# Designed miniproteins, single chains, continued (3), part 39

Each design is a single chain, and the fold is of that chain. pLDDT is the mean over its residues in the fold that is shown.

## One batch from the design tools (miniprotein)

Design m9344
Fold by ESMFold2-Fast:
Structure m9344 (fold): chain A 69 residues (1-69)
Amino acid sequence: SEEEIELAKKILADLGVEATDEQIRYAIRLIKEQGKSIEEAADELSKRFGVTKEQAKAIALAAKYAIEK
C-alpha cells in the first residue's frame, strides 16, 4: 500500500539510506506477497537494482517494519 511505502521511505531517510519508491515497492512485494525472508529479499533487490548488500538489507528491513506496523 502507499502508506507502507511512505513509512518505509521515512525509516530509510532516518537511517541515511537512499532508496527509490520502486525499490521499496519491490521489497514489500517480495516479503508480503511472496513470503521472502529479509535475506532473500535483500539478495533479490541487489540482483535487480545493483544496490549494495548493506543497502538491500536496510530496504528489506524497512519494508518488513512498514508491513508489520
Scores: mean pLDDT 84

Design m9345
Fold by ESMFold2-Fast:
Structure m9345 (fold): chain A 62 residues (1-62)
Amino acid sequence: MDELRELERKRVKQLPPDMTPEEFLEATLQAVEEAVKRGRKEIEDHPAVKALKEAYQRLKEE
């Protein structure tokens, strides 16, 4: 597989289906930050990303 497919595959592996909701949010936010570092700034502005940050904040509110 080429490098692009390897990066996407690795990203999917960081989000296993049987993780806890808290781990899922952390892994997803980490993947978003990695994408932003890679030059995908638009992903950070995506409404789905904002929803994830809000969900993570609610978990921290306990």
Scores: mean pLDDT 63

Design m9346
Fold by ESMFold2-Fast:
Structure m9346 (fold): chain A 71 residues (1-71)
Amino acid sequence: NARELAERAVKLAEEGKIDEWVSYALEALRQAPDDPAVREAVRRVMRILGEKGETSKAEPLAAALQAADAA
C-alpha cells in the first residue's frame, strides 16, 4: 500500500533512519504518483529533513515529486 509506505517513511525520518525512509518514500511515489495523500506524505518527509538539516538527502524525493507533478 503506497500510503502505508509513505507514512512509514515519515516515521523513519523522525527516527533518523535516513536510507530506509528515502527508499519507502520513493516506492510510494512509484506505486501511486497521482495520489495526493502520497505526495503530501513525501513533502512531509522533505520538511522533516529540512528541519534536521539534511536537505541534500531530499534531492531524490524532490526530483521524484517534480516528475510526478509534470506527469
Scores: mean pLDDT 74

Design m9347
Fold by ESMFold2-Fast:
Structure m9347 (fold): chain A 110 residues (1-110)
Amino acid sequence: DREKFLEEHGVDGELAKELRKLLVEAGLPRGIASAMASVAVGGEIGEALGRMGLSSSGLDQKARDYLYEAGKRMTLENAAEVGRQALDWLRQAYAAGEITLHPKLAQELL
């Protein structure tokens, strides 16, 4: 659904696909990876799709804000490291009770 929309709009396509691939390889769920990749490619469409993706991913506001800021500073060179750091942060913050996650998302991150 969201990936087909990015492909159809071309401008975000190849960079977003590669960033998403690196984030998924780092262990992030595909929905979160796609949203962060959309934020990273930027522009009004990329920003809007990224924010929408994070809003529908079972994350609370604190987690959405963290992942949005991580996506904004992400590049092809740092995407694997950003993805690993984001996964580690989500796991630690959830274990500490600092964020809430939808039960299905919590199971994917465990």
Scores: mean pLDDT 80

Design m9348
Fold by ESMFold2-Fast:
Structure m9348 (fold): chain A 90 residues (1-90)
Amino acid sequence: MSPALKRAAEAVGRMVRLARQDGPLGDEAVETITRAFGRILAGLQESPEAGRAAADEAYRKVREVAKKMPHRETLIRLADEAVRAFREAL
C-alpha cells in the first residue's frame, strides 16, 4: 500500500472510532463515512478522475453529517486529511 493510501486509511479509521463514541448518533455517521470513502476506492477502480470526484463528494457528505456530532471540528479535519491523502495517491 502506498504511504498516501495508508495515511488515508488511518484518518478514516480515526473518524470511525471517534464517531462510534456517540452511540446511535455515531452509528449513523459511521455508516455515512464508510459508504462515502468506500465510493472513493470504487472510483479508483474506474479511473483517477472518478476517484477524485468521489473524494470531493465524500468530503461534502462527511461535513454535512458532522454538523450534528459533538466532535464536528475533529471529524471535518480528519475528513480533509483523508481526502488530501486519497488525491495524493491518484
Scores: mean pLDDT 77

Design m9349
Fold by ESMFold2-Fast:
Structure m9349 (fold): chain A 91 residues (1-91)
Amino acid sequence: MKLTVTEIAPSGEKTTHTYEFKTKEELKEAMEYAILAASILGNDLELTIESKSKEETKELAKYVEKLAKDLGWEVEVEFSGNKATVKLTRK
């Protein structure tokens, strides 16, 4: 499965990294670290989750949506097949 992390600076400058994982647990951990890093740096985030099934992708997207909302982020989620794009902005 893949996670693409796009960090968006206040200027609108974007930095993108793509990671590949074998387990849902590793991908969840990577999403948690991405949110923490963005919180420290003052960046907004766009996370694109890609897995082998719609169900797995939905589970992962819901996990990060709940985590981010609990941490005070505004969250938008878009689904396209086996992909979910999660846009995280600070309130």
Scores: mean pLDDT 84

Design m9350
Fold by ESMFold2-Fast:
Structure m9350 (fold): chain A 110 residues (1-110)
Amino acid sequence: MIEIEVPKDAGLIERVNLALLKLVLEKEAEGEKPPYEFSLDELIDTLLELFPFLKSLSREELRKLVLEQLNLLKNEGLVELKTLDNGEIIISITEKGYETFKKLHDSLTS
């Protein structure tokens, strides 16, 4: 299990970025290669694991806020979003996103 040191004053976008980083590092550790794919629910579960105080929000409210941040990352070309027929949202990390999150990891481990 990969432990990420979390800044106590992290904003919502920084929290989402840290949760995405944790998922990317876990996929890399499992021997998966880019593009890394995971569900929005998997991201929300990871976010709640890293930031338990977010449990004060309903899952629907948290999902809405996370999706808003994911759309910002999509506009920057860092992630791609796909909605499945069952309404599930799949997040794919782009090559640019992987490079960006890897730099974030290096900054946290320096």
Scores: mean pLDDT 75

Design m9351
Fold by ESMFold2-Fast:
Structure m9351 (fold): chain A 72 residues (1-72)
Amino acid sequence: IQPNETITWSSGLTLTYSTGAAAALAYRKLYEQDGPVTLTVTDAEGNTATVTGDPSVIRKMVAGGRAGAAAL
């Protein structure tokens, strides 16, 4: 997860973070979901990517940073 990205969950929760600590918090929110989630990631330039699936898969994608991981 990159600093200054916004993550919106299917529940409507939106988090924008500027540090690795904030990214770690977003990661914990994904662990608390019980079913499939839709995650929309927006970077600082307004580029948006949407993924839907199992929270464990989304956590790996976000941590692995397909579009640019930040250190957690």
Scores: mean pLDDT 49

Design m9352
Fold by ESMFold2-Fast:
Parts: C-alpha cells; sequence; structure tokens
Structure m9352 (fold): chain A 57 residues (1-57)
C-alpha cells in the first residue's frame, strides 16, 4: 500500500508540475525552447508510467 501510494504520488508530481508550467507559459505567452519542451514531455511520460505501475500494485 505505501509503495503503491508513493509510486502514484511521484508519478502525479512528474505529470502535474510540467503540465502546469506548460499551461502557465501558454497563458502568459512565454515560449520554451523546443529542447525544454521535449524534456518536459519526457518527464510527463515517465510520470504516467509510474502511475501505471502504482495502479498495478
Amino acid sequence: EEEKKKLIEEGEKKVTVPKKELEEAARNNRGFPPSKIKEMEKIIKEGEELIRKGKEL
């Protein structure tokens, strides 16, 4: 149970924080360089995989 909660929490953090930053940048007309966007997308994907693993437990 604790391991499941930790995986889901860590995954949600990796998804939520970058998505919020991307949304704030879009609202404020701030641009990120393509390399930064790719990095953030990779982190989001890693977070989604952690959530999936947590749900499997």
Scores: mean pLDDT 76

Design m9353
Fold by ESMFold2-Fast:
Structure m9353 (fold): chain A 94 residues (1-94)
Amino acid sequence: LVEEVEKIAKEALEKIKEIVEEAKKANTRDAVLQAEKEIDEVEREAMRRIMTLIDRARRAGDEASVARIEEIMVELGKEVKKYADELKELLEKT
């Protein structure tokens, strides 16, 4: 269960990183705005999947897995914000 959440978070961050790098290479306002939307969609999809898994852990009474999944969610949010901030800086420069 926790391993599935870690995989979801890792795949989401890898996809977000690719989106940001593509936006940087394109270096246009439209590309950056599109990347912001794509990052939001990737984050929402990942969080939806993770919420389903944490609910399963809660129903099973697996408090250790719940705590670990909550930590992964916090770290995912921090990393996503870092990439979103990079795009915001690009938008201000273009």
Scores: mean pLDDT 85

Design m9354
Fold by ESMFold2-Fast:
Structure m9354 (fold): chain A 70 residues (1-70)
Amino acid sequence: SDEELEALFGWYDRDRDGVISRAELERVLGVEDTPETPAELRELIDRADADGDGVLDWAEFRVLYRELLA
């Protein structure tokens, strides 16, 4: 839910700059640490980071997480 996503986003967005690094997202989603996680998760993160700057804003984070829950 949005409340969980906002809490998670705020936890990673320590600086309150409104973005989360790709590396932090990969860690929370367990892409490197989860045996069940396919390369598809990395591709989802890459697509959410459409401009390739290595950070995701709130809107991109929300879309990515909903894709994972679907």
Scores: mean pLDDT 65

Design m9355
Fold by ESMFold2-Fast:
Structure m9355 (fold): chain A 73 residues (1-73)
Amino acid sequence: MTLEEIREEARKRLKEAKSDVEKLQVLGDFATRLRAAGVPPEEIRAALEELKKEYNLSPEVQRAVDAIADELA
């Protein structure tokens, strides 16, 4: 699976997610898939920040995303 396919799948799932728990799961899966594809932690963090900008995520989900990025370091 290409990086673009991983990103598009995450966007689709985020659009369809109805709860903060579902959005958090999508973002966690996204980070895990990028790591499995050999993407450096810094680039995974940048990709997560880009998704945060595209979607009006709650402050709770945004903080959880930052924690996921920190765990990758």
Scores: mean pLDDT 77

Design m9356
Fold by ESMFold2-Fast:
Structure m9356 (fold): chain A 88 residues (1-88)
Amino acid sequence: MTPEQLEKAKKALENYEKAFEYLDKLVERGREDLAAEVFRLFAEGLKEGLPKEEVLERLREWAERQGLSEEDIELAIKALEYLLKTLE
């Protein structure tokens, strides 16, 4: 493994850990539905090769349609942002 590959792997792990911190906060708030939607959109974005901005907007639109609080929406957006950063 090159030093560059190792550094990328470390950053991916750090981003993954940050994503789970936000997902845990959603679950603690009783928003397992938001946590599930974060994973669903992450998987769909990966499968379809969607731009990050489009994946994040789909999550926001879904959450707003559910009448969720801005606080819950922001936690979900942060979780998804960090998951998407693991792909960089």
Scores: mean pLDDT 83

Design m9357
Fold by ESMFold2-Fast:
Structure m9357 (fold): chain A 74 residues (1-74)
Amino acid sequence: MKVEELKKWIEEYLKSKGIEYTPKAVEALARLAAELELSKEEVKKVIDEAAKIGNGKLTVPAVGHALAEKLAAR
């Protein structure tokens, strides 16, 4: 999946869940998810965990923490 396609899908998912986000957090998640070849289901899990860490907001630090936890589990 291309980064631009993944960014659009992430934004649509965040809007459907009512999760606030920063454009930089979406960009960082899309880029890293593409590099790590994460599935859409894995990206959803990262979003849900990052939103929990960010108290309902997707931020770059929250995305970083959620991805680090996922990579440690591999």
Scores: mean pLDDT 80

Design m9358
Fold by ESMFold2-Fast:
Structure m9358 (fold): chain A 87 residues (1-87)
Amino acid sequence: SLDAVIAKLRAAIAALERATSREEIERIVRDALNAVLSEPSLLNLGIAYSLRYIGILFDNENASLEELKEAVLALLRQLLAEVEKRK
């Protein structure tokens, strides 16, 4: 359900704010994106944001943990806003 995806994205944003490693960030973001991709009504949105996340990883391959974290937090907050508009 959209409510379950919204709850998952909010939990992911909270977890991401506490993340202290690149591996933890990747796990949190992949789990959140998989939840969006698993919702049929959000499939196209999930694909678009998965591609944007891959772009962020390439752009931030040598970036600091803080820079990567800021970029993926912005991505997830934007994704949450778009999912909430569909409710």
Scores: mean pLDDT 87

Design m9359
Fold by ESMFold2-Fast:
Structure m9359 (fold): chain A 73 residues (1-73)
Amino acid sequence: MSPSLLKIREEAERIREKLADPNLSEEEREKLILELEILEGVLRIMAAVNPEEKEARELADEIAAEIERLKAE
């Protein structure tokens, strides 16, 4: 619900939409996965600064799980 989290969620959704594109190159897919890893890192820092903001930690864990699934292929 924080304003910063809304922007990060919007960024993650944008990356997901690009990953769903059937014309996406293998190189672009790998770059998008790296961008998801960067977003996870940012969310972890946010959670460390404001531990009461549970949503940041939850979103970071969700993105981490998605990255692992993408790398399994």
Scores: mean pLDDT 80

Design m9360
Fold by ESMFold2-Fast:
Structure m9360 (fold): chain A 91 residues (1-91)
Amino acid sequence: SEDEELAKRFIEELLPLFEEAVKNTKLSEEQIKKAEEAVKEIQPPEEYRKLVLYLAKLRAALAAGEAQEQVAKVQAAIDAFAAKVEAERAA
């Protein structure tokens, strides 16, 4: 399916950027715990688990007024990916 292939491409291309953003974000133990609890509640498929965890960690940091630069960088990468997919669909 197109959606399944798109999701796999998203993970393959963007997961390393999410990992880098989390690595460059100073997270408290409380923020890490909150993110891990969110992943446990959601129970994502194994192949999406890391993505959901990184998103939850960045969300927890952003809620505390941290990681704004890292979140903006990840959002720019998501926007670039969406623009690339749209261009491919138009061709």
Scores: mean pLDDT 80

Design m9361
Fold by ESMFold2-Fast:
Structure m9361 (fold): chain A 63 residues (1-63)
Amino acid sequence: GAMELAKEAVRAYLAGDTETARRYVEELVKQTGSRIAAAVAVLEAGRELGDPEAGEAVAEMVL
């Protein structure tokens, strides 16, 4: 689901793989139909993974 993709994007970013993070983000945008919805999902994923700042960084890639 959307939250699983959002968590994978944040995990890829935390691993230093920004290109993989970007691919998960674009897939998330396609599934949600909205860059805003995708950005909200990665912000929530960052909080759930215990790294809100990583979620914010990935959200900037979406917008």
Scores: mean pLDDT 86

Design m9362
Fold by ESMFold2-Fast:
Structure m9362 (fold): chain A 110 residues (1-110)
Amino acid sequence: MLRFQELKKAGLDTVLKYLKEVDAKMDELLEKAEKKIKELSDLSNPKDKLQYEIDVGMMRIVRGVTLVAFTNEAIKNKDDEEKIKKYAEEAVAWFEKQLELILKNFEKEK
């Protein structure tokens, strides 16, 4: 299991660069989605509070799974920057689409 410092020492500088970009973009998308779902929720209502916590939890799980999947593919293709870039773009696009689906389902039910 490699940390950022170990990735750099292992000659994975390109992987580390795109991993940081993907991580930052996913955090930005997650922050915007969590803010929007909070604005749509009545946190004084126990049922709405529980649904908010479930949906936010799901968004965070999807972020973690997507980041792990990207990291595995990027490490496997560490010497091919074009493939790493493609996987980075696909990971961010997939995550954004999952957030949109969670928000759409929440808005439809609330």
Scores: mean pLDDT 81

Design m9363
Fold by ESMFold2-Fast:
Structure m9363 (fold): chain A 87 residues (1-87)
Amino acid sequence: NLDKAIELLQEALNLLDSGDVKTALEKIREALNYLKKADQSNPLIKKAIELVKKAIRLLMEGKYDEAKTYLNEAIELAKQAKELLDS
């Protein structure tokens, strides 16, 4: 679930850079569903979920650069959570 969430958020960032906001929003919402399927008792995952929700709101307001900042932070938190859930 975390691997798929990270992948979708990275794809969304690339889509935002190319100006495809509609497809980026679809990928971000799908990533949010994968984050919610992960262990929500993990504080890193919980914070990543809140940052992704904030990014969605910022994108709806046309604040794309701010949204990208929150998406990048959410990706880093999800990666940290994955390292802790380790092999």
Scores: mean pLDDT 83

Design m9364
Fold by ESMFold2-Fast:
Order: structure tokens, then sequence, then C-alpha cells
Structure m9364 (fold): chain A 68 residues (1-68)
């Protein structure tokens, strides 16, 4: 599997641990991150996708840790 596929699987696994309220918070932050990444000049679609996944995963790990 590619590194991006591994990150995607980890992201999915963490998302399954969230409450509905935490999922709502994640979706709001994800929309904000997506807008920021999309606004970045000079990045390819592949680079934007990788950056978005990395930033989303970092936020999600933090959110799950707060729930413990």
Amino acid sequence: MSELEKLGQELDALLRQLTPDQKARFMEEFARLSAEVEAQPGLTPEEKNRLLVERALAYLRRLVAEAA
C-alpha cells in the first residue's frame, strides 16, 4: 500500500472512534483546512490532497486524545 493509503486507513479508523459531536467538529475543521489548502498557490492536486490528509490526521489524533 502507498503511504497515502496507510494515512487514509488510519484516518478512517480514528473517525470510527468519534462521537457525533466530535465528528461535527472534525467536519468543520476539515472544511477550514480544505479551503486553506485549496487557496495555496503552486501546489498540484496530488500535493494538495497529501497536505490536507496530513493536516486532517494531525487534528483528528488530537481530538481523539482529548476524548480519552
Scores: mean pLDDT 78

Design m9365
Fold by ESMFold2-Fast:
Structure m9365 (fold): chain A 97 residues (1-97)
Amino acid sequence: GLSEEEKKELKEVLKEIREKIEKIRSSEPVKTISEEEYKEKAEELVEKMQLAFAEGDYVEAARYGLKLAEVYFKYGDKEKAIELLERIIKFLEELLK
């Protein structure tokens, strides 16, 4: 099982993710990056997130997920950004049980 310190860190990042979802929902869709920049940044962040999950660094994985959601949001895809963050919440909540 997770240590009490690890559980506290995961609860803090869960709160940060929930706050980010609310901020994205309340914001206007804005496309500020090109398709090429979107592809490059999304690919890098997906790889970093997957590596962190594989290493059991769930806090770092969730932080890369927050950065990836920001990339989706900046490409105008609010729904994809929110869906990613909601999936991370579900995973972390299951891990904390």
Scores: mean pLDDT 85

Design m9366
Fold by ESMFold2-Fast:
Structure m9366 (fold): chain A 80 residues (1-80)
Amino acid sequence: DEPYRLLQRALALLEEAVRTGSIALAERAITLLQQADALYQQNLGAGIRPRVQISPAQYQAFFQALLERARAVLEALRAS
């Protein structure tokens, strides 16, 4: 599913941002996370169910944990 692919890409970019100290990659990871959430919400509103059977609450918890981590990474990089 496309929202999950975007989450995986965001995670990869976030790991690369930590490795390289790249603020731009951390910002891109946050953008992809926001795009993944928007697409997931749009698909739910259109009655399109994820192929992976997780509840909306489980998806939201996972998304929020990743977004919070990405924001923390960005803040740490900006403080350096």
Scores: mean pLDDT 78

Design m9367
Fold by ESMFold2-Fast:
Structure m9367 (fold): chain A 80 residues (1-80)
Amino acid sequence: SLSRRELELEAGLAFVKMALEVEKLDASEEVAALEEAVRAYIAGKATAADVAAAARRLKEAAAKGPVTVKAAENLIAIAE
């Protein structure tokens, strides 16, 4: 079973992916990196700081999408 924080990170990642689709943004490399960071964190192979760093890169790539920016900021807050 996932911890509360791990569940919140998975939910936040799903919301980022939905927001990217709705806002029609191409950030496929940054979302893949964020997916890997979240997966590695849950597996005990990455830190919360690695997740926050990947979410910041996604936020920068998705700067034109206000919903995606907010979703990424939420992920950063969960990871910190």
Scores: mean pLDDT 87

Design m9368
Fold by ESMFold2-Fast:
Structure m9368 (fold): chain A 63 residues (1-63)
Amino acid sequence: SVTLSMDVGNAKITVVATEDSIEVTITGPVSEEQRPAVERAAELLKWRAEQLLELLKELEELS
């Protein structure tokens, strides 16, 4: 599994990627000014998590 997180002001974006699912959680307050950036960041983190999960799966086969 892959877990990525990013802090945006007082909010936190967490992405947990597994073989079955990818879950995106945003905790804390998000202002209207921050909302578009938080949404873009969440999509980027999700994409990165998918790529990292593929690489990590190869490494886990070795252990």
Scores: mean pLDDT 79

Design m9369
Fold by ESMFold2-Fast:
Structure m9369 (fold): chain A 83 residues (1-83)
Amino acid sequence: RRPASEQQKQELTQHLNDKTEELLKLLKEAGLYDLAEELEKLKPIWLNMIENTTEEQVQFTKDLIDEVKKGWEKRIKKLVEQK
């Protein structure tokens, strides 16, 4: 299978960085610093996934990043509602 182009990998990396930054802001505003540290530790795993993404998987990888972000946002909302 053909690997994703360097442009596609850069776009996925930028997308990951944007989503991670948004989540880190929400976590820090909520005082959830331990979870913010956990999220930052997951970044290398995501970067490795992007590096191994094929042309056929680009959209799937982007959608997966979006779904994970939604899961984190839902988790943060539940934790905030408990306070």
Scores: mean pLDDT 81

Design m9370
Fold by ESMFold2-Fast:
Structure m9370 (fold): chain A 96 residues (1-96)
Amino acid sequence: MEEFEKLKLSEEAIRLGKLIQDGKTFGEAARELGLTPEEARKAIEELRKVPSMKPFLDKLDAEYEAELKEIEERIKRNEPVSLKDFIKYLLDKSAK
């Protein structure tokens, strides 16, 4: 309880974290809660401050990073990538 009081987590962040612990992806959890991409991103940033969420978030981050590396390596080799994967790669680069 003290940790949540100090971190001032939103109800959206708490609900998103619970769905992720139940095995849902970020996109699935955000869709179920009716969150916009901006609201979902803020909720994820709040959850990153919660130590009990770290293993779940680290796993999702590792999977996402592995996907981005595979897309980047395909682009470097002039191999075909889907438009969806290419947009995902561009959004990651523009967010840095």
Scores: mean pLDDT 70

Design m9371
Fold by ESMFold2-Fast:
Structure m9371 (fold): chain A 72 residues (1-72)
Amino acid sequence: SAEIDEKVAALRPVIESLLRELGVPDDQIPELVAEAMERLRKFLEANPDITDPEELERLARVIALEVVEKHR
């Protein structure tokens, strides 16, 4: 969905900022951002009722943390 892709794209800066805050090396940021955005897209496709910006940012942060923990 173009609408979901737009929402996910808007959260990219939040995901990138958190990954850098967590100490992810710059050369690994693109890969982990892509994985987090893919997970977020799949979650939103399964949960289309999630539209609140604050809830979306919280969800993006949780997914980014899970991606980092998986790759440690």
Scores: mean pLDDT 84

Design m9372
Fold by ESMFold2-Fast:
Structure m9372 (fold): chain A 65 residues (1-65)
Amino acid sequence: SSMIEELVEKAEREALAEALRANDVSAAAMQRRMLDKARELGEKEGEEVGEAVERVAGTIRNLPN
């Protein structure tokens, strides 16, 4: 749904911003940051939405580079 897409996009943007500040845009660093943001969003919005965000973030994490 669009809400989940917006949450994933937010997590992606925040993960990228953190990676840029750390000067580390490696796939591993991005995966870790996306997972952290997904968990944080799940904690705020509730488990149901958090699980969906984690699944979508997991899909993005599996993209190369």
Scores: mean pLDDT 64

Design m9373
Fold by ESMFold2-Fast:
Structure m9373 (fold): chain A 67 residues (1-67)
Amino acid sequence: MDDELAEKYIKKIEEAAKEGVEKARQTGLDLMAEAVRAGHLPAAVRAGKYMNEIIEKKEEEERRKAA
């Protein structure tokens, strides 16, 4: 089910995000590519949206620290 697959991908992106923005981005992109190749476009879209949210939040925290 795409919903459960998306949840699995989101969890992996969350774990990668603990190591940094670049790790989260790479993990998210790899999982999205895997989902697209497997025909799970809804899961890929959901994972990509969540990846962008994590990256945006961490980038804002980084900018706030630098400002």
Scores: mean pLDDT 77

Design m9374
Fold by ESMFold2-Fast:
Formats: structure tokens, C-alpha cells, sequence
Structure m9374 (fold): chain A 93 residues (1-93)
């Protein structure tokens, strides 16, 4: 495993926290907020490991698919906003 820098570890933590704040802003339940943070941390870690395409595909399969299946507008908006945030972070790496 490449040794992650302190800056990369801080970025992973920040991205997880920001995703959790998006979930809270949209009134999503605690377990869903935690899921958003886990997806954000996982995707950012995969991108930093050099697999940006797999990281972006993972976001599409997890968050955008869940949003398309959701009939609750708050959940749909929270999932889509989180997916957009994670994609932007990965694309700016």
C-alpha cells in the first residue's frame, strides 16, 4: 500500500464529515448519514490509490442508483448532492 500523507488522511476525514453534513442538512436518519460518510471516505481512498474511474463508478452505483429508487424527495436530494460533492472532490485530485 502506498503510505498516505497526513494531507491525504485529512482530506479523507474532511470528505466524510462534509458528506455527513449534507445528509444532516437534508434531514436524513443517523444510519443513512453514516452511510454517506462511509461512501465518501471509501471513494476518496480508492481515488487516492489511483483508481479514479472505479471510485466514480462506485458513487454512481451506490448513491445515484439509490436516489433514482427513492420516492422521498429529501432522501433523493441528499443522495444526489452527496454524489455530486464526492465526484467533484475526486475530479479535483
Amino acid sequence: MPELSDEQIALIRKVGTEAEEIGRKHGMPGPVVGFLGDQARGATTAALAGDEDAALQGVDLSLERAAKSSIDEKTKKGLLETAEYIRKVIEEL
Scores: mean pLDDT 80

Design m9375
Fold by ESMFold2-Fast:
Structure m9375 (fold): chain A 62 residues (1-62)
Amino acid sequence: MDLEKAEEYREKGRELIAGTPEDASKAAAYYILGAGYYFEANKEELSERARKRTKELLEELS
């Protein structure tokens, strides 16, 4: 269940990367939600990658 939610949020984040700051902020939110669900599913590597992607998106907005 948690893994399915993580994949769903990751896909939503992926689809929202359309080059606007608003879409990037939403994508970052979806990736961080996915990271939490990956962590709950004991998929630490996937959780870490989602957190790194969130950081990259937020840095791009800075």
Scores: mean pLDDT 71

Design m9376
Fold by ESMFold2-Fast:
Structure m9376 (fold): chain A 89 residues (1-89)
Amino acid sequence: LLKEAKELKKKGQEYEKKGDYQSAIKYYQQALDLVKSLPKSPKVDKLIKQLQSALDGSKISLQGKTSLGATKYTSDMLLAIGDELDKEL
């Protein structure tokens, strides 16, 4: 079961790398459901946290909403434009 959850996580990561966030979300949800059925252990808890973070990130990417990094990227670009406008004034 834990090994199956890791394989599902790996499949989710492969689809995420390809930009197929819908498929990534499905595999991450399946892995999370399997891991939640396992007895509590440090490895299980760590895997749940990793799967939840990956699932949340993939959902944000799928919705076209900016991830924290991409939000920072666009905000930094807007700040840089503002600094150039101040320099011209």
Scores: mean pLDDT 67

Design m9377
Fold by ESMFold2-Fast:
Structure m9377 (fold): chain A 74 residues (1-74)
Amino acid sequence: SAKDAVDAVELAYIAAGSETGGKPTGEDIANTILKAGLGEKVKSDPETAKEYLKSLGFSEEEAEYVVEYVLKNS
């Protein structure tokens, strides 16, 4: 669902940000999603996950990279 995709990205953003002490990269978020077992939530609505990443200030290209990486590795 859209909520599941948003929740997965938000939790990964917060967790990765806490670990790095700043804004995480797209790669940090993608790896955090996979390590936390949240890949299926992103798969449930990849377009909403991408739009939410863009709302967090990521570029179209970086948001696409994160979603593609999660889809291929989960």
Scores: mean pLDDT 83

Design m9378
Fold by ESMFold2-Fast:
Structure m9378 (fold): chain A 70 residues (1-70)
Amino acid sequence: MEEAKKIIEKYDKNKDGKVTLGEAGKALSEYTGVSFLEALKEAIKFDTNGDGYVSIEEAIKAAEKLKEKK
């Protein structure tokens, strides 16, 4: 949980509290060990605005969902 936040924040290059879907996919893949595409599909579910960004909190929720899909 704190680990997921730390990894996701590492990809927040602009430090605006949001990451692109690509950055979220990379962070989630790194944290959970799933493929980039699996991580990206989960991140897309949290992009409710369709703007190509997810918040750090949404990315953390996606990471927890991916860990449960073992």
Scores: mean pLDDT 74

